# Designed miniproteins, single chains, continued (4): the designs that were tried, part 61

Each design is a single chain, and the fold is of that chain. pLDDT is the mean over its residues in the fold that is shown.

## One batch from the design tools (miniprotein)

Design m14238
Fold by ESMFold2-Fast:
Structure m14238 (fold): chain A 57 residues (1-57)
Amino acid sequence: SAVARALAERELPFLERVLAEARKLPEAEAEAYLRKNGLDPDLARAEERLARGRSQL
C-alpha cells in the first residue's frame, strides 16, 4: 500500500544507520545499542525488519 511504502521510506534511513553501527559491535553491545534506539535487541530480528522495509520499495 502507499501508506506502507511511505512509512518504509521514512523508517529505512534510520534503520540502515542504526544497523550499520550495530553490525560493528560485539553481540552484547549491539543489543544494548538497539535497545537504546528503541528497537528489538535481537539483531537478526532488526535485520528482518530492514529487509521487509526494503521490500516495500
Scores: mean pLDDT 76

Design m14239
Fold by ESMFold2-Fast:
Structure m14239 (fold): chain A 95 residues (1-95)
Amino acid sequence: DIFEELKKLAEKGNPLAQLLLGGYYAWRGEFDKAIEWYEKAIKANPTAEAYLALGRVYEMKGEYDKAIEWYRKALEVDPTNEEARKALEEVEKKK
């Protein structure tokens, strides 16, 4: 199935597959597994999207200050990232 192929690619070190597998675990509410895969993705290829994904997981855990730090890191990597900017604005309202 699609999940098994994604998992194989992620385990072989594909950064995009690692990011997507992190997203899958986040969607399932398995936040610690999501964080592990996002950390692997960042180690392989540090992108604004990977930092944004970490921020979203911390926001889902209710750790708003940590979410803000990761969203700011995403904007440090890519100041034009509209998704990270919107996520930062929204999480600051939840404090």
Scores: mean pLDDT 86

Design m14240
Fold by ESMFold2-Fast:
Structure m14240 (fold): chain A 78 residues (1-78)
Amino acid sequence: MITTSTFVNTPLEEAIKALFEEAGYEVEVKSDVPLPTVSGQLFNVDPEEAARVLARAFGLRLEIEKEGKKVTLHLTPA
């Protein structure tokens, strides 16, 4: 099923957290740089794909670590 997520001036870390939490994951976001805000709608069936799209749009490198239902996301400059 296609999930629609809408963001309005949402910090990127909060937007990514919401995508994974909606899918039932516990999420931690780590960033070494100031993160932008996001506005718009995302149509996606996979939170990992949505997070990669967002990171790429802002020129960030995304590393995803999964431990069962816990996901740690690392955002760094590309």
Scores: mean pLDDT 74

Design m14241
Fold by ESMFold2-Fast:
Structure m14241 (fold): chain A 87 residues (1-87)
Amino acid sequence: SNIEKAIIEAMEEIVKYAREDPEKALYLAKHLLELLKELNAPEEIIEKVEEIVKLLEELLKETDEEEKEKLLKEIEEKAKELIELAE
């Protein structure tokens, strides 16, 4: 489905950019969230994307390198869970 493709492709890019360019990752995650809401995606999927958006916003505010790595690992885990739900 269009929703499944959007989730998989966006999550792969969000995970990549979370480490390389977290501002771009946040932009992509927010764009995906708006798209999913317009498409009336399942509430569980919307909630998981909102959680990833929150983690990315926390990552951008964080200055401690150990806490940044923890946030990055949580983002990677949540993105993997979303990809598995979309497959």
Scores: mean pLDDT 85

Design m14242
Fold by ESMFold2-Fast:
Structure m14242 (fold): chain A 59 residues (1-59)
Amino acid sequence: LKEQAEKNLEIGKELLESDPAAAASAFGEARKLAEKANDVKLKEEATKQLELAQKRASE
């Protein structure tokens, strides 16, 4: 779960510049996986990145 969350976080970061909507999906999955893993720090990071990706996707 934690490794899958970290992988989705990395994928989201790679997609953030080229496809913010796809990045938001990846960050959303990372947040969900981090929550299942009870990793508060990873969940907070994924949530922050998700908000940024959603903001960029709406521009």
Scores: mean pLDDT 80

Design m14243
Fold by ESMFold2-Fast:
Structure m14243 (fold): chain A 82 residues (1-82)
Amino acid sequence: SEAAEKGLEEARRAGEEGARLVAEGRAALAAGGDAAKAVGTVLRGIGLAVGGALKGEAAMVKAGMPREEARRKAAEAAGLPA
């Protein structure tokens, strides 16, 4: 369904954006400088991936997918442990 496809797409996009921010924050930590700002960037990336997975799960459940399956698929799409 359209809603389930959008949910999966949102989770994937959020996971990709989150992974990029985590990589950016980790690189900033390795390079030195403002450690608090770098950690904040990592946490923002994690928050985006988790938020995307939760929104994707909700959208897929609303589209009629069982919650367990929706959670697994959304987490996987966002790059998170199932």
Scores: mean pLDDT 85

Design m14244
Fold by ESMFold2-Fast:
Structure m14244 (fold): chain A 68 residues (1-68)
Amino acid sequence: SAAEKLRALAEELSKDPRFEVKLLGDDTLVITNKGSITSLVGLALRVIGDYPDVEVKIEGDTLTLTAK
């Protein structure tokens, strides 16, 4: 499910020092960029390609992923 994919992604990204990762409930992942905006944009493009059942929203230095 999309929620299972987001949990796996949260565990993966929590190991990357460029990002601060927060899982809200069972279906929403919030990623805050600690470095350049380029890293966040690259991650958003990867998710759009790999996770069709996930809604992607970028606001400032924050990427929010919500399971549909």
Scores: mean pLDDT 77

Design m14245
Fold by ESMFold2-Fast:
Structure m14245 (fold): chain A 77 residues (1-77)
Amino acid sequence: SEKERLIEEVLELLRQLGFSEAELEEARRLLEGLSVEDLRTLLEAARAALRAGATPEQRAALLELIRGLADAARRRA
């Protein structure tokens, strides 16, 4: 599905950004609750972070974005 494809693409970029396997497992669980639109936003953000050199600050910002989107999705459910 489109959603499954986007989840795998986001996780692959997070792996390239240096996320640990534990962080990737947490991220997978959070991403499964997101809309296709939120996943597209994360895909763009992850690509931008990778282009910016995958700094610790960029990785922290991405993790906060993922958690924020997941929290919002849970509140809507």
Scores: mean pLDDT 84

Design m14246
Fold by ESMFold2-Fast:
Structure m14246 (fold): chain A 81 residues (1-81)
Amino acid sequence: HMSKEQLEAETLVAFGAMLLALGDRLAKQGKYEEAIRVYEEAIRVFEEALKLDPDNEVARSGLEEARRKLEEYKKQLEKAK
């Protein structure tokens, strides 16, 4: 039996994964400012998932990936300016 908190965490994990995919798509199009905003939202979503289910490894991995990509594309945006 999954708790309400675990079910909510799984929903947030799915949403975070969707945001990562969207951010990646925007970044591939050179839309770095938009990609950065989407990765920032993914970070928030994965952090909320971890508050509900602290042992959720998918949420932890997603958070790490979102943070890494955010840093990468902020550097790309600096080069463009």
Scores: mean pLDDT 85

Design m14247
Fold by ESMFold2-Fast:
Structure m14247 (fold): chain A 62 residues (1-62)
Amino acid sequence: SRDLLVALLMHDMGLSEAQAREIVRLVEAGRFEEAVALLMEHTGLSEERARRAVEGMAANLA
C-alpha cells in the first residue's frame, strides 16, 4: 500500500509526509535514481542504504 509506505518513511526515517509521498511517487514511476537521490538529501543515508530502501519499496509496490 502506498499509504503504508508513506507512513513507514515518515516514522522510520523522519521524513515529512510531502517528502515521503514524493519518494513513493518516484518509485512507482520507475525513477529509482531520483528516489535514491531525494532520500539521501532528506535523511543523510549513504547511497548504498538509500538504494536498498528504494529497492525494497519497489518490490513491495510491484
Scores: mean pLDDT 85

Design m14248
Fold by ESMFold2-Fast:
Structure m14248 (fold): chain A 64 residues (1-64)
Amino acid sequence: MPDEKEVLRSLAIMTAALAGNKEVADLIDKAAEAGVSPETLQKAIRLIAEGKVDEAKKLLEEAL
């Protein structure tokens, strides 16, 4: 069974790529490397999926 963090990281990067925002994808990668919680990554994915990219950036920057 894959680690939940690993799955969320992959989904977050994919979602950011679909939104066409490389900057958000880079922030997600940095946040995952910094040990940000799966719950925070999940919230970021949700915000990106809703088109709230700026809110997702703010959430990730606050967690770093």
Scores: mean pLDDT 71

Design m14249
Fold by ESMFold2-Fast:
Structure m14249 (fold): chain A 100 residues (1-100)
Amino acid sequence: DAKKYLEEGKKYFEEGDYDGALKHFEKALKLDPNYAEAYYYLGELYLSLGHNEAAKYYYKKALELDPKYEKAKKNLEKYFGDDEEVKKLLKEADEYKKKN
């Protein structure tokens, strides 16, 4: 169950076990490659490690998979709001939200 691995990964992340969190998020994505929430938490994990480009990639992936994913949108605006690809994605997500 992809959700079970995501929830276990979140627990490891909250405890500061980033290696445990990563393994569980990767397992969730092996079972569900389009799991927006798992990509979001990979973004949180890599941001916490100072890997800003990886964090940006995963937040973008979460928002691309779920344009209504407010947490990914908020973090992209907060940390990467000056990036041109991020600006484009944020505009596309806003358009999707207004039309749906």
Scores: mean pLDDT 87

Design m14250
Fold by ESMFold2-Fast:
Order: structure tokens, then sequence, then C-alpha cells
Structure m14250 (fold): chain A 63 residues (1-63)
């Protein structure tokens, strides 16, 4: 069965952030990042914007 539309957008957003940071992180760090992004989405009641904000913060820390 397909995921609900909001969860599909969240999954795509997580994958985008992980792929953008992949050259700068180890496989273990990428797995941890993916989990952290999923957890922040759940903590903010399914807000995809929370994933984007955490992704921006992580990207800035590595730049």
Amino acid sequence: AALPPRDEEAQRTILRVVNELAPSLTPDQLAALSRELAEVYQRHGGDVEAIRELGKKKKAELA
C-alpha cells in the first residue's frame, strides 16, 4: 500500500537531505541523519518543514 501523501513528501525530503550530505558523511552518519530527520518529523506532528529546517542546519554545520 502507498504511504499517505504527507508521509511520501516527508520520505522524499529526507532522501533529498541525505543525498545532499552524502559526500560529507560516512554510511553510519547518513543512517543516523536519516533517523534523526524522521524523528524530528514525528516530534513536530508530521510537519515536513521541520525536516527542511533540520536539513538546513546540518548543511550549514558541514559548510
Scores: mean pLDDT 78

Design m14251
Fold by ESMFold2-Fast:
Structure m14251 (fold): chain A 70 residues (1-70)
Amino acid sequence: SMEEEEVEKEAREAAIKYGKEAGLSEEQIEKVAQASVNAARQLLKAGVPPEEAKKIGKSAAKQLSYQLSS
């Protein structure tokens, strides 16, 4: 539970960080955050270890932020 909450929190924080760097609106940042949190959550449900799910979720947040800015 706490590990799942940390993974989701890190994914959301990454979306805010990279979204701001990419110049996204608050609405766009929230969409990236939701997508990144959902991706991390699906990985956890599939049995991916929390540390790996965290890394992948943060990477997804970064990629989505820059893709949406392009």
Scores: mean pLDDT 84

Design m14252
Fold by ESMFold2-Fast:
Structure m14252 (fold): chain A 61 residues (1-61)
Amino acid sequence: SEEETREKILEAAYKLFREKGFENTSIEDIAKAAGVSKSTVYKHFKSKEELERAVAERLRA
């Protein structure tokens, strides 16, 4: 489902941002870790910055 895909992307982004930081993490790295295509990541998040905000929002909730 789209919700499961979004969740996988958020989880992959969270782990990679923690391991090597925001600047050293690419959308391609996140896509590979989540098991999806780069275009699929961009369907859910318009930018790496939007993805970072979504990860931060999840941590605050």
Scores: mean pLDDT 83

Design m14253
Fold by ESMFold2-Fast:
Structure m14253 (fold): chain A 58 residues (1-58)
Amino acid sequence: SAAEKRLREALEAHGYSEEEIEAVLRAYRKHGFPVERIITAIEYRFPVSEIIAGAEAV
C-alpha cells in the first residue's frame, strides 16, 4: 500500500534495519496506526519497541 511504502522509505532514510522495518510494517498491518504519527516518531529515531508499544497502548 502507499502507506506501507511511505513508512518503509521513512524508516530506511533514518537508518532502521530491515528487521526493524518489517516489525513496524507488521504492527501497522495488525493495528492500523496513524501514518503521520509514526513518521514523526521515525524522524526522532524512536526505538521500534516504543513505536509499537505506543500504538498498542491507545
Scores: mean pLDDT 78

Design m14254
Fold by ESMFold2-Fast:
Structure m14254 (fold): chain A 72 residues (1-72)
Amino acid sequence: MMSLEELEKRLLEAAEEVLKKSKEKIDEEEVRTAVRAVAHRLADQGRSPSEEELREIAEKIVEAVLAREKAE
């Protein structure tokens, strides 16, 4: 099983790759906060996502943060 620290690190790395490709002004601190929340949830559920799943989750996190910023 992936530790919380490993999940957070891998999700942050995936989110950083998504952010590098985005030209939108996305708050990186909000993305990091969302990544930590998702990592905690995955750890609590005992999940060990693959690299592909982590990338998909990271993309959804960035999209959710972007949508929230555009709505507010």
Scores: mean pLDDT 76

Design m14255
Fold by ESMFold2-Fast:
Structure m14255 (fold): chain A 77 residues (1-77)
Amino acid sequence: SKKEEAQRYLEKAREALENGDYETAIEFAQKAIELAKDDPELLAEAYRVLSEAYRKMGDFEKALEWEKKATEALRKA
């Protein structure tokens, strides 16, 4: 299903994040977002990966923006 595919991309995004490959983490997280549009929990997890990647890259404004989107996604669930 699209949800299972989104979960696989999210796992790849987290692995890339752990390996310090922030650009790859962003790409996989964005793919997870596209597939998980109807799943607030998966959207929030993907947004948090984006937030962490931007934080690690020193872009604290974008990190905060994605964290707020994660909170908002869960609130609308």
Scores: mean pLDDT 86

Design m14256
Fold by ESMFold2-Fast:
Structure m14256 (fold): chain A 105 residues (1-105)
Amino acid sequence: MEEQKRIEKIEELVKKFYEALRNRDYEAADKIISELEKISPAVAKALRRMANAYRARDSTGSNPTFEKETPEEKAEAERLAKYLGIEVSGVDELIAALMQRYAAE
């Protein structure tokens, strides 16, 4: 896949993921994550952590917690951030920036 088309597809899927989370549609969120895994496993893994944290919060009322990123996830996040014109030091910062960009009105 060409890098530009890959980035465009990632942005589209991330937008749909945040819409699914906003609607508490975890089944739709999981399907979007599965599609993202084919394109960017690092972004998909980060979004899966986020979906699981939100699901746990809704089920137990506890605050979400996130696992530490791997070096491979960090490298992919930095690459994606470069193409999105964002400076981040890792996956959690990338996800926060994408939330600000796509989930906030």
Scores: mean pLDDT 67

Design m14257
Fold by ESMFold2-Fast:
Structure m14257 (fold): chain A 67 residues (1-67)
Amino acid sequence: MPDIAGAEASVKENPDSPLAWYNLGQVYEAAGRLEEAIRYYQKALELDPDYEEARKNLERVLTRLGR
């Protein structure tokens, strides 16, 4: 899908950007690919531990997956 391809290209261009990984996580979450979304949100937090939006989204996805 164009959205996934765009987010993946952004990560490939800027692999050290927490925002790029966060956007990739959002796209996968929207696609219902929760395990992949978790990995990408974790990568964003690895790059920026103070990334509150990534933390909140990670917590939400973990709750959804744990059901």
Scores: mean pLDDT 82

Design m14258
Fold by ESMFold2-Fast:
Structure m14258 (fold): chain A 65 residues (1-65)
Amino acid sequence: SAEEVLALGKKAFEKGDYELAVQYYRGAIALDPNNAEAYRHLAEALRKLGRVDEANEWEKKADEI
């Protein structure tokens, strides 16, 4: 489920594996594109990777849900 994939992303993020967290958060969004929480978590992981412009785009998308 989207919630299970989101939980895997959060676990990767807690371990500092931001690239893996991005992959799981993208998967959660693919399963449930209306999950604003997954978009915000993706944006935060992207910020940790220094991908600030991408993070801002995903944050804006979350606000549109």
Scores: mean pLDDT 87

Design m14259
Fold by ESMFold2-Fast:
Structure m14259 (fold): chain A 55 residues (1-55)
Amino acid sequence: MSEEEQKELEELIRKYEESLGYSEEQIKDAIARFKKLSEEEQKAALESLREFAEG
């Protein structure tokens, strides 16, 4: 996954988690966990979050 795609994933996770009312600490934990997933799972998450953000 490119550095640009990683930054986009972090931004979209943050936006999604904030919409659910999670704290900054919980958001950072979620981002760290997503970064430990496989590249395939990270790309799938990115696509799903893009759909959510545009909806």
Scores: mean pLDDT 80

Design m14260
Fold by ESMFold2-Fast:
Structure m14260 (fold): chain A 106 residues (1-106)
Amino acid sequence: LLEQAQALLKQGREALKAGKYEEAVKLFTEAIKLLEKSDLSKPEVQEALALAYMGLGNAYAELGKYEEALKYFEKAFEIASSLDTIDGAVLETAASANISAVKRKL
């Protein structure tokens, strides 16, 4: 499940870079579904889940759906802030910045 979800996260990031925002939403949503079925006690699973929510937030922000973007950035922040990892700290900082940016659009 984690390996399959990580492959979807990579595809979602590639879709974002290509401007395929609706495709990115589908890919990140599928990654989240797989991660929710995984062992959520594992930091690697929580990190992947935070990345998936960050990706969803970015895709919705690019689509101009700021309320949805805010919701997913807040989910990413909550997960990342609970992680005692360097990646978690980086994600928490990025999510906080994106939350602030989206709130200025609302």
Scores: mean pLDDT 84

Design m14262
Fold by ESMFold2-Fast:
Structure m14262 (fold): chain A 61 residues (1-61)
Amino acid sequence: MEELSELFTEVAKLINEGKYDEAIKLLEEHRDIPQAAITLALIYRDRGELEKAKEIIEKLK
């Protein structure tokens, strides 16, 4: 739980700085974690990559 808090703090900071590629890389490294995968899927959805977002969520099984 505590490691997830650090991950999301880093992701939020990167997004605020416009470093979306770095935020995506951090989330990709932790995509086995449901919350991280959901956040990654939301970013892809915002970019119009709906199929990519769905694939990420489906892999959470």
Scores: mean pLDDT 75

Design m14263
Fold by ESMFold2-Fast:
Structure m14263 (fold): chain A 75 residues (1-75)
Amino acid sequence: SDNIAKAKAAIEQGNKYFEQGDYKSAIDSYGLAAVLDPSLQAEAYENIAKAYEKMGDLEKAKEYREKSEEARKKQ
């Protein structure tokens, strides 16, 4: 569906921002992917956690790793 294609594009855009060191924009793009396609939630949340680690926000990184784990179990 249209939403699946958009979700994949959002992951790709998030990866590009992450590679550029723009972790805030990466988090926004990964978050959009998680909303558009529930099957990508585990991957999106893990990538959000990695972005928070790069920013030094270890509490948010842990929170999003736990969300990623929960999303993986729900599918």
Scores: mean pLDDT 89

Design m14264
Fold by ESMFold2-Fast:
Structure m14264 (fold): chain A 84 residues (1-84)
Amino acid sequence: MKVVITNSKGNFLEVEVEEGMNPKDLLKAIGAKVGDKVTFQYTGEKSLYLDANKPLRFTEEHVVGNGYKEVASGKGVLTVEVLE
């Protein structure tokens, strides 16, 4: 799934995201740190499952688990705050 990842400092990355990827590696790639807000923008019918302790998955509805706090969401957009 093609995703545009943007941090609150204005850095962005376009990446082909796949199930099984480590979400921590994606956050590190955009220089995200604890307290930063990160926005994922994507297209299609699937949403993201984000948990710092679990591999990335595609789901029908977005899920935000451990290590992240949901800030905002909508169709094809998920913004989280990095907690750990």
Scores: mean pLDDT 80

Design m14265
Fold by ESMFold2-Fast:
Structure m14265 (fold): chain A 74 residues (1-74)
Amino acid sequence: MAEEIREAAEEVLEELEREIAAENPDAVRIAQLLSAGGILAAALSIEGDEEAAEELRERLRELARRFEEKLAAA
């Protein structure tokens, strides 16, 4: 279970990176991906993988911050 969650988390992170890098990022898509990432982090915690959960939360926070900075610059 934890392995499938980690794989799903990496896919979400890759999609977030692509969306944020786009000229006109889709804010709805980014919100959906951030929500999915948060749920996956909670699932990792439930499975007992707190290290992976915290690492995912940190990466999600940095991606959200980059998106917010990009919006502020527009």
Scores: mean pLDDT 84

Design m14266
Fold by ESMFold2-Fast:
Parts: C-alpha cells; structure tokens; sequence
Structure m14266 (fold): chain A 55 residues (1-55)
C-alpha cells in the first residue's frame, strides 16, 4: 500500500508539473486514501488545489 501510494504521488507530481491540476488532485487524493498520513501527498494536494483556484 505504501508503494502504491508513492506511485500515485509520483504520478500526481507529473500532472502537477504539466499544470494538469485536476488530474494531480485526483492522484494525490488516491495516494492519501492508501496512506492517510502521507504528509508529502497532503502538502502537494493543498498546493495543487491552490494552483487550480489561481488558474
């Protein structure tokens, strides 16, 4: 589950770097479903939501 959460987090970062914030949010949310204490995914989710609002 931690390896699966990491994979989703990594995918989310790829979407985030491509400015695909909706897809990044979904990927980070799925990572947090698998690992609710995944702090990096939680912070990335907050940043992706902020960027989407600013877009």
Amino acid sequence: SMEEAQGLYDSGLVYFRSRRYDEAIVAFEKALELDPEFEEAKKALEEARRQLELS
Scores: mean pLDDT 86

Design m14267
Fold by ESMFold2-Fast:
Structure m14267 (fold): chain A 92 residues (1-92)
Amino acid sequence: GQSAQQAAQQAAQSGQQSGAQAEARAEGGTVTVTLRDADVSAQMGALAGAASAEYEGAEATVRTQGTTTTLTIKAPSPQSAAQAARAAAQGL
C-alpha cells in the first residue's frame, strides 16, 4: 500500500544524494527505483541497494541502459517490498 510507495520515495531520495536524478514507484509487491544520469557511483549504489534488499528476502535486479540505472525489488507482499526498499535506501 502507501508504505511501499513511501519506502520507494526514500530509496529515490538516497539515490539522488549520489548526484543522479532519481524517481521511484511502488505497485503491489514491486518497487522500482530509476536513476537518471547515473555515474559509476550511482550504479554502485544501486548494486549495494539490491544486495540489501536481497538480504531482507526480496528479489532484486539492477539494469543499466545508457546513463539510466533501474533497481527493481520484488517481494511477496507490499509490506515486504516496503521493508526491502528501506534496506535498499541505506545502500544507495
Scores: mean pLDDT 75

Design m14268
Fold by ESMFold2-Fast:
Structure m14268 (fold): chain A 72 residues (1-72)
Amino acid sequence: SAMKKKEAEEYYKKGNKALAQEDYETAIEHYRKAIEKDPDFVEAWYNLARAYEKLGDREKAAEYLAKAKELA
């Protein structure tokens, strides 16, 4: 749905703002909502992995990076 993809982009932008502010927990919440609206949103999976990497959660970072690569 075009509406769902637009909502996903909005959450993705909010996630990017939080990531830039080093609010990694808020970034994760927004990226998860983006993926809920558009599960094939590669950039949202990639940035979700980056946010977990910044928190030091290497296992989740690797898992979500693998998902992003599968979709690309």
Scores: mean pLDDT 88

Design m14269
Fold by ESMFold2-Fast:
Structure m14269 (fold): chain A 57 residues (1-57)
Amino acid sequence: SEAEKHAEAGDEAAAAGKYFEAVVHYSRALELEPENEEIRAKLREAYAKWKAARAAA
């Protein structure tokens, strides 16, 4: 599905440490599947990691 492809892209971005790109992809996936708790959790984690990286710089 379209949401599945966005979630996969988010997983790939997160694995590469590109947390902002992961946030963008997971946000799109969640927009398509708003009840998907797995995607919501991944989005929250990616966002937290992106914010932590900015605060540490």
Scores: mean pLDDT 84

Design m14270
Fold by ESMFold2-Fast:
Structure m14270 (fold): chain A 86 residues (1-86)
Amino acid sequence: KEELEKKLKRIEIVRETYDRFLALQSLEEYDALVEEIEKNSTPEEIEAAREGIRLAWYDMFDPDRAKEIRKKLEEEEKNLKKELSS
């Protein structure tokens, strides 16, 4: 159960960071986001956050690939939640 919770948390961080990065309106907001992540996260959480930022960059340069990756993350999260509720 702990392993499933860790995997779910990783996916949540990737998705949340992706959404937050896409919603940024200024460089100041970007700096604040990066600082918050670095100060309040474990190394594993920082890695997941960086993956979310990378996904946002794919959305800008390769939106079809970003859509595919996002869909896979959504399906993985759904499956993990289903396993936790079973």
Scores: mean pLDDT 78

Design m14271
Fold by ESMFold2-Fast:
Structure m14271 (fold): chain A 100 residues (1-100)
Amino acid sequence: SQDDTLTNYIGIIDVSTSGAIDIMNIHPNNDYIQNDIFNRFSDMSTWGIGVMSTMSSDQQQQLVGVMTRTYDSLSQRFSPSIQSQIDSMRQNISNQYNSF
């Protein structure tokens, strides 16, 4: 169900965010690792945005909240080159949410 899918997605994002922060702390300024991490989260966010129109208002709020918290947490660890991509993704998430 959509509720089961959303619950699983939130769980995966939370665990993945914690793990990504740990990896970036061990490998500071490793552009390859940071780009790989960003691309994985970007793919997950793109998927979430793509399904928002099929979700209830409460589910959309939960999804946007999870994505926003994730990028806020990750932004503290990324190089400036990736930070611009994070800002673009945050804007995309906000724009898509405000369109519903």
Scores: mean pLDDT 77

Design m14272
Fold by ESMFold2-Fast:
Structure m14272 (fold): chain A 73 residues (1-73)
Amino acid sequence: SNADQAADLAAQAAVLIAEEKYEEAAELLKEAIELAPDSYAMPTLLRKLAEALRKLGKFEEAEEYDEKARELE
């Protein structure tokens, strides 16, 4: 299912973050968010994406995702 695929992508992104591969991690997290927009994990996915974007120096984009995560909870 899309939810299972999104969970797998999020798990892969976590490994990439640990390996400091932030650009690849951000791409997988964006794909996971698109595949499962109604997921209860959405605030966590958005915060992880913001973390990866900050490591890439994309502070404005990261803040937008953090704000969206705060609004969902």
Scores: mean pLDDT 85

Design m14273
Fold by ESMFold2-Fast:
Formats: sequence, structure tokens, C-alpha cells
Structure m14273 (fold): chain A 68 residues (1-68)
Amino acid sequence: KEYERLFKLFDRDGSGTLDKEELRAFLIALGLNPTDEEVEALIKKYDTNGDGTLDFEEFKKLYEDLKS
């Protein structure tokens, strides 16, 4: 559905995760202008795996919170 299509659109390297630059591009597409520090803070907040990237479930949680 919506989340999977958006996730795949911004997963530019096909890794199955969103890195800092991919997440920044997603936030810009939503009309936000995040700083590098803000993007890093979002990754740390939602990155339950500690790998420095967001997988699909972590991305879904972040996107749900942004829509509220």
C-alpha cells in the first residue's frame, strides 16, 4: 500500500533500508526542510536495530507520527 510505495521510491540504492540522505529526500518531498542534525535525530529515535538506517517498520512508525 501507500507506505510500501513511498519506502521503495526513496530507497534509491535498493538496500531495503533508508539511510540519512534517503530519509532527508523523503522529508523534503513532504514539504519539510530538515537539518542534517534533525535527520540524524529522527534516525536515532526510530532506529530500533542500531544500524544507522530505517527499515520498513521503523519508517512506517515515523511516517505515521509525521501525519498526526
Scores: mean pLDDT 77

Design m14274
Fold by ESMFold2-Fast:
Formats: structure tokens, C-alpha cells, sequence
Structure m14274 (fold): chain A 61 residues (1-61)
């Protein structure tokens, strides 16, 4: 598993929203860079990851 994905999972498990959001943004940025996507594509990935993170944190709270 990539370092960013591992960091994101650890942050979610710890209930650390700020850390989880930062890891999600970094992951979206890396995916966008690898895929050669537009800024809009990167934003869509970031939104999708953040929505998933928020749902998981709500379940833990």
C-alpha cells in the first residue's frame, strides 16, 4: 500500500480529521499528477476521498 494511503488509514483510525483531510488532499494531488488530469479532475478526486473520509469519521464518532 502506498505511504499516503497508509497515512490516510491511520488518521481515520485515530479520528484525526485534520490529518485525514491533509493525507486525502496529498493523495488526490498524486493521483491527478500520475493520470495527467486537469485541475477539475484533481478536485473531483479530492472531493470523493474527503466525502469517504467524513463518512468513516462520522461512523466512529
Amino acid sequence: MSRLVEELQRAIAAGDLERAEEAARQLAREIGKLEGGSEEFVEQIEKTILDHVRRQLERLA
Scores: mean pLDDT 73

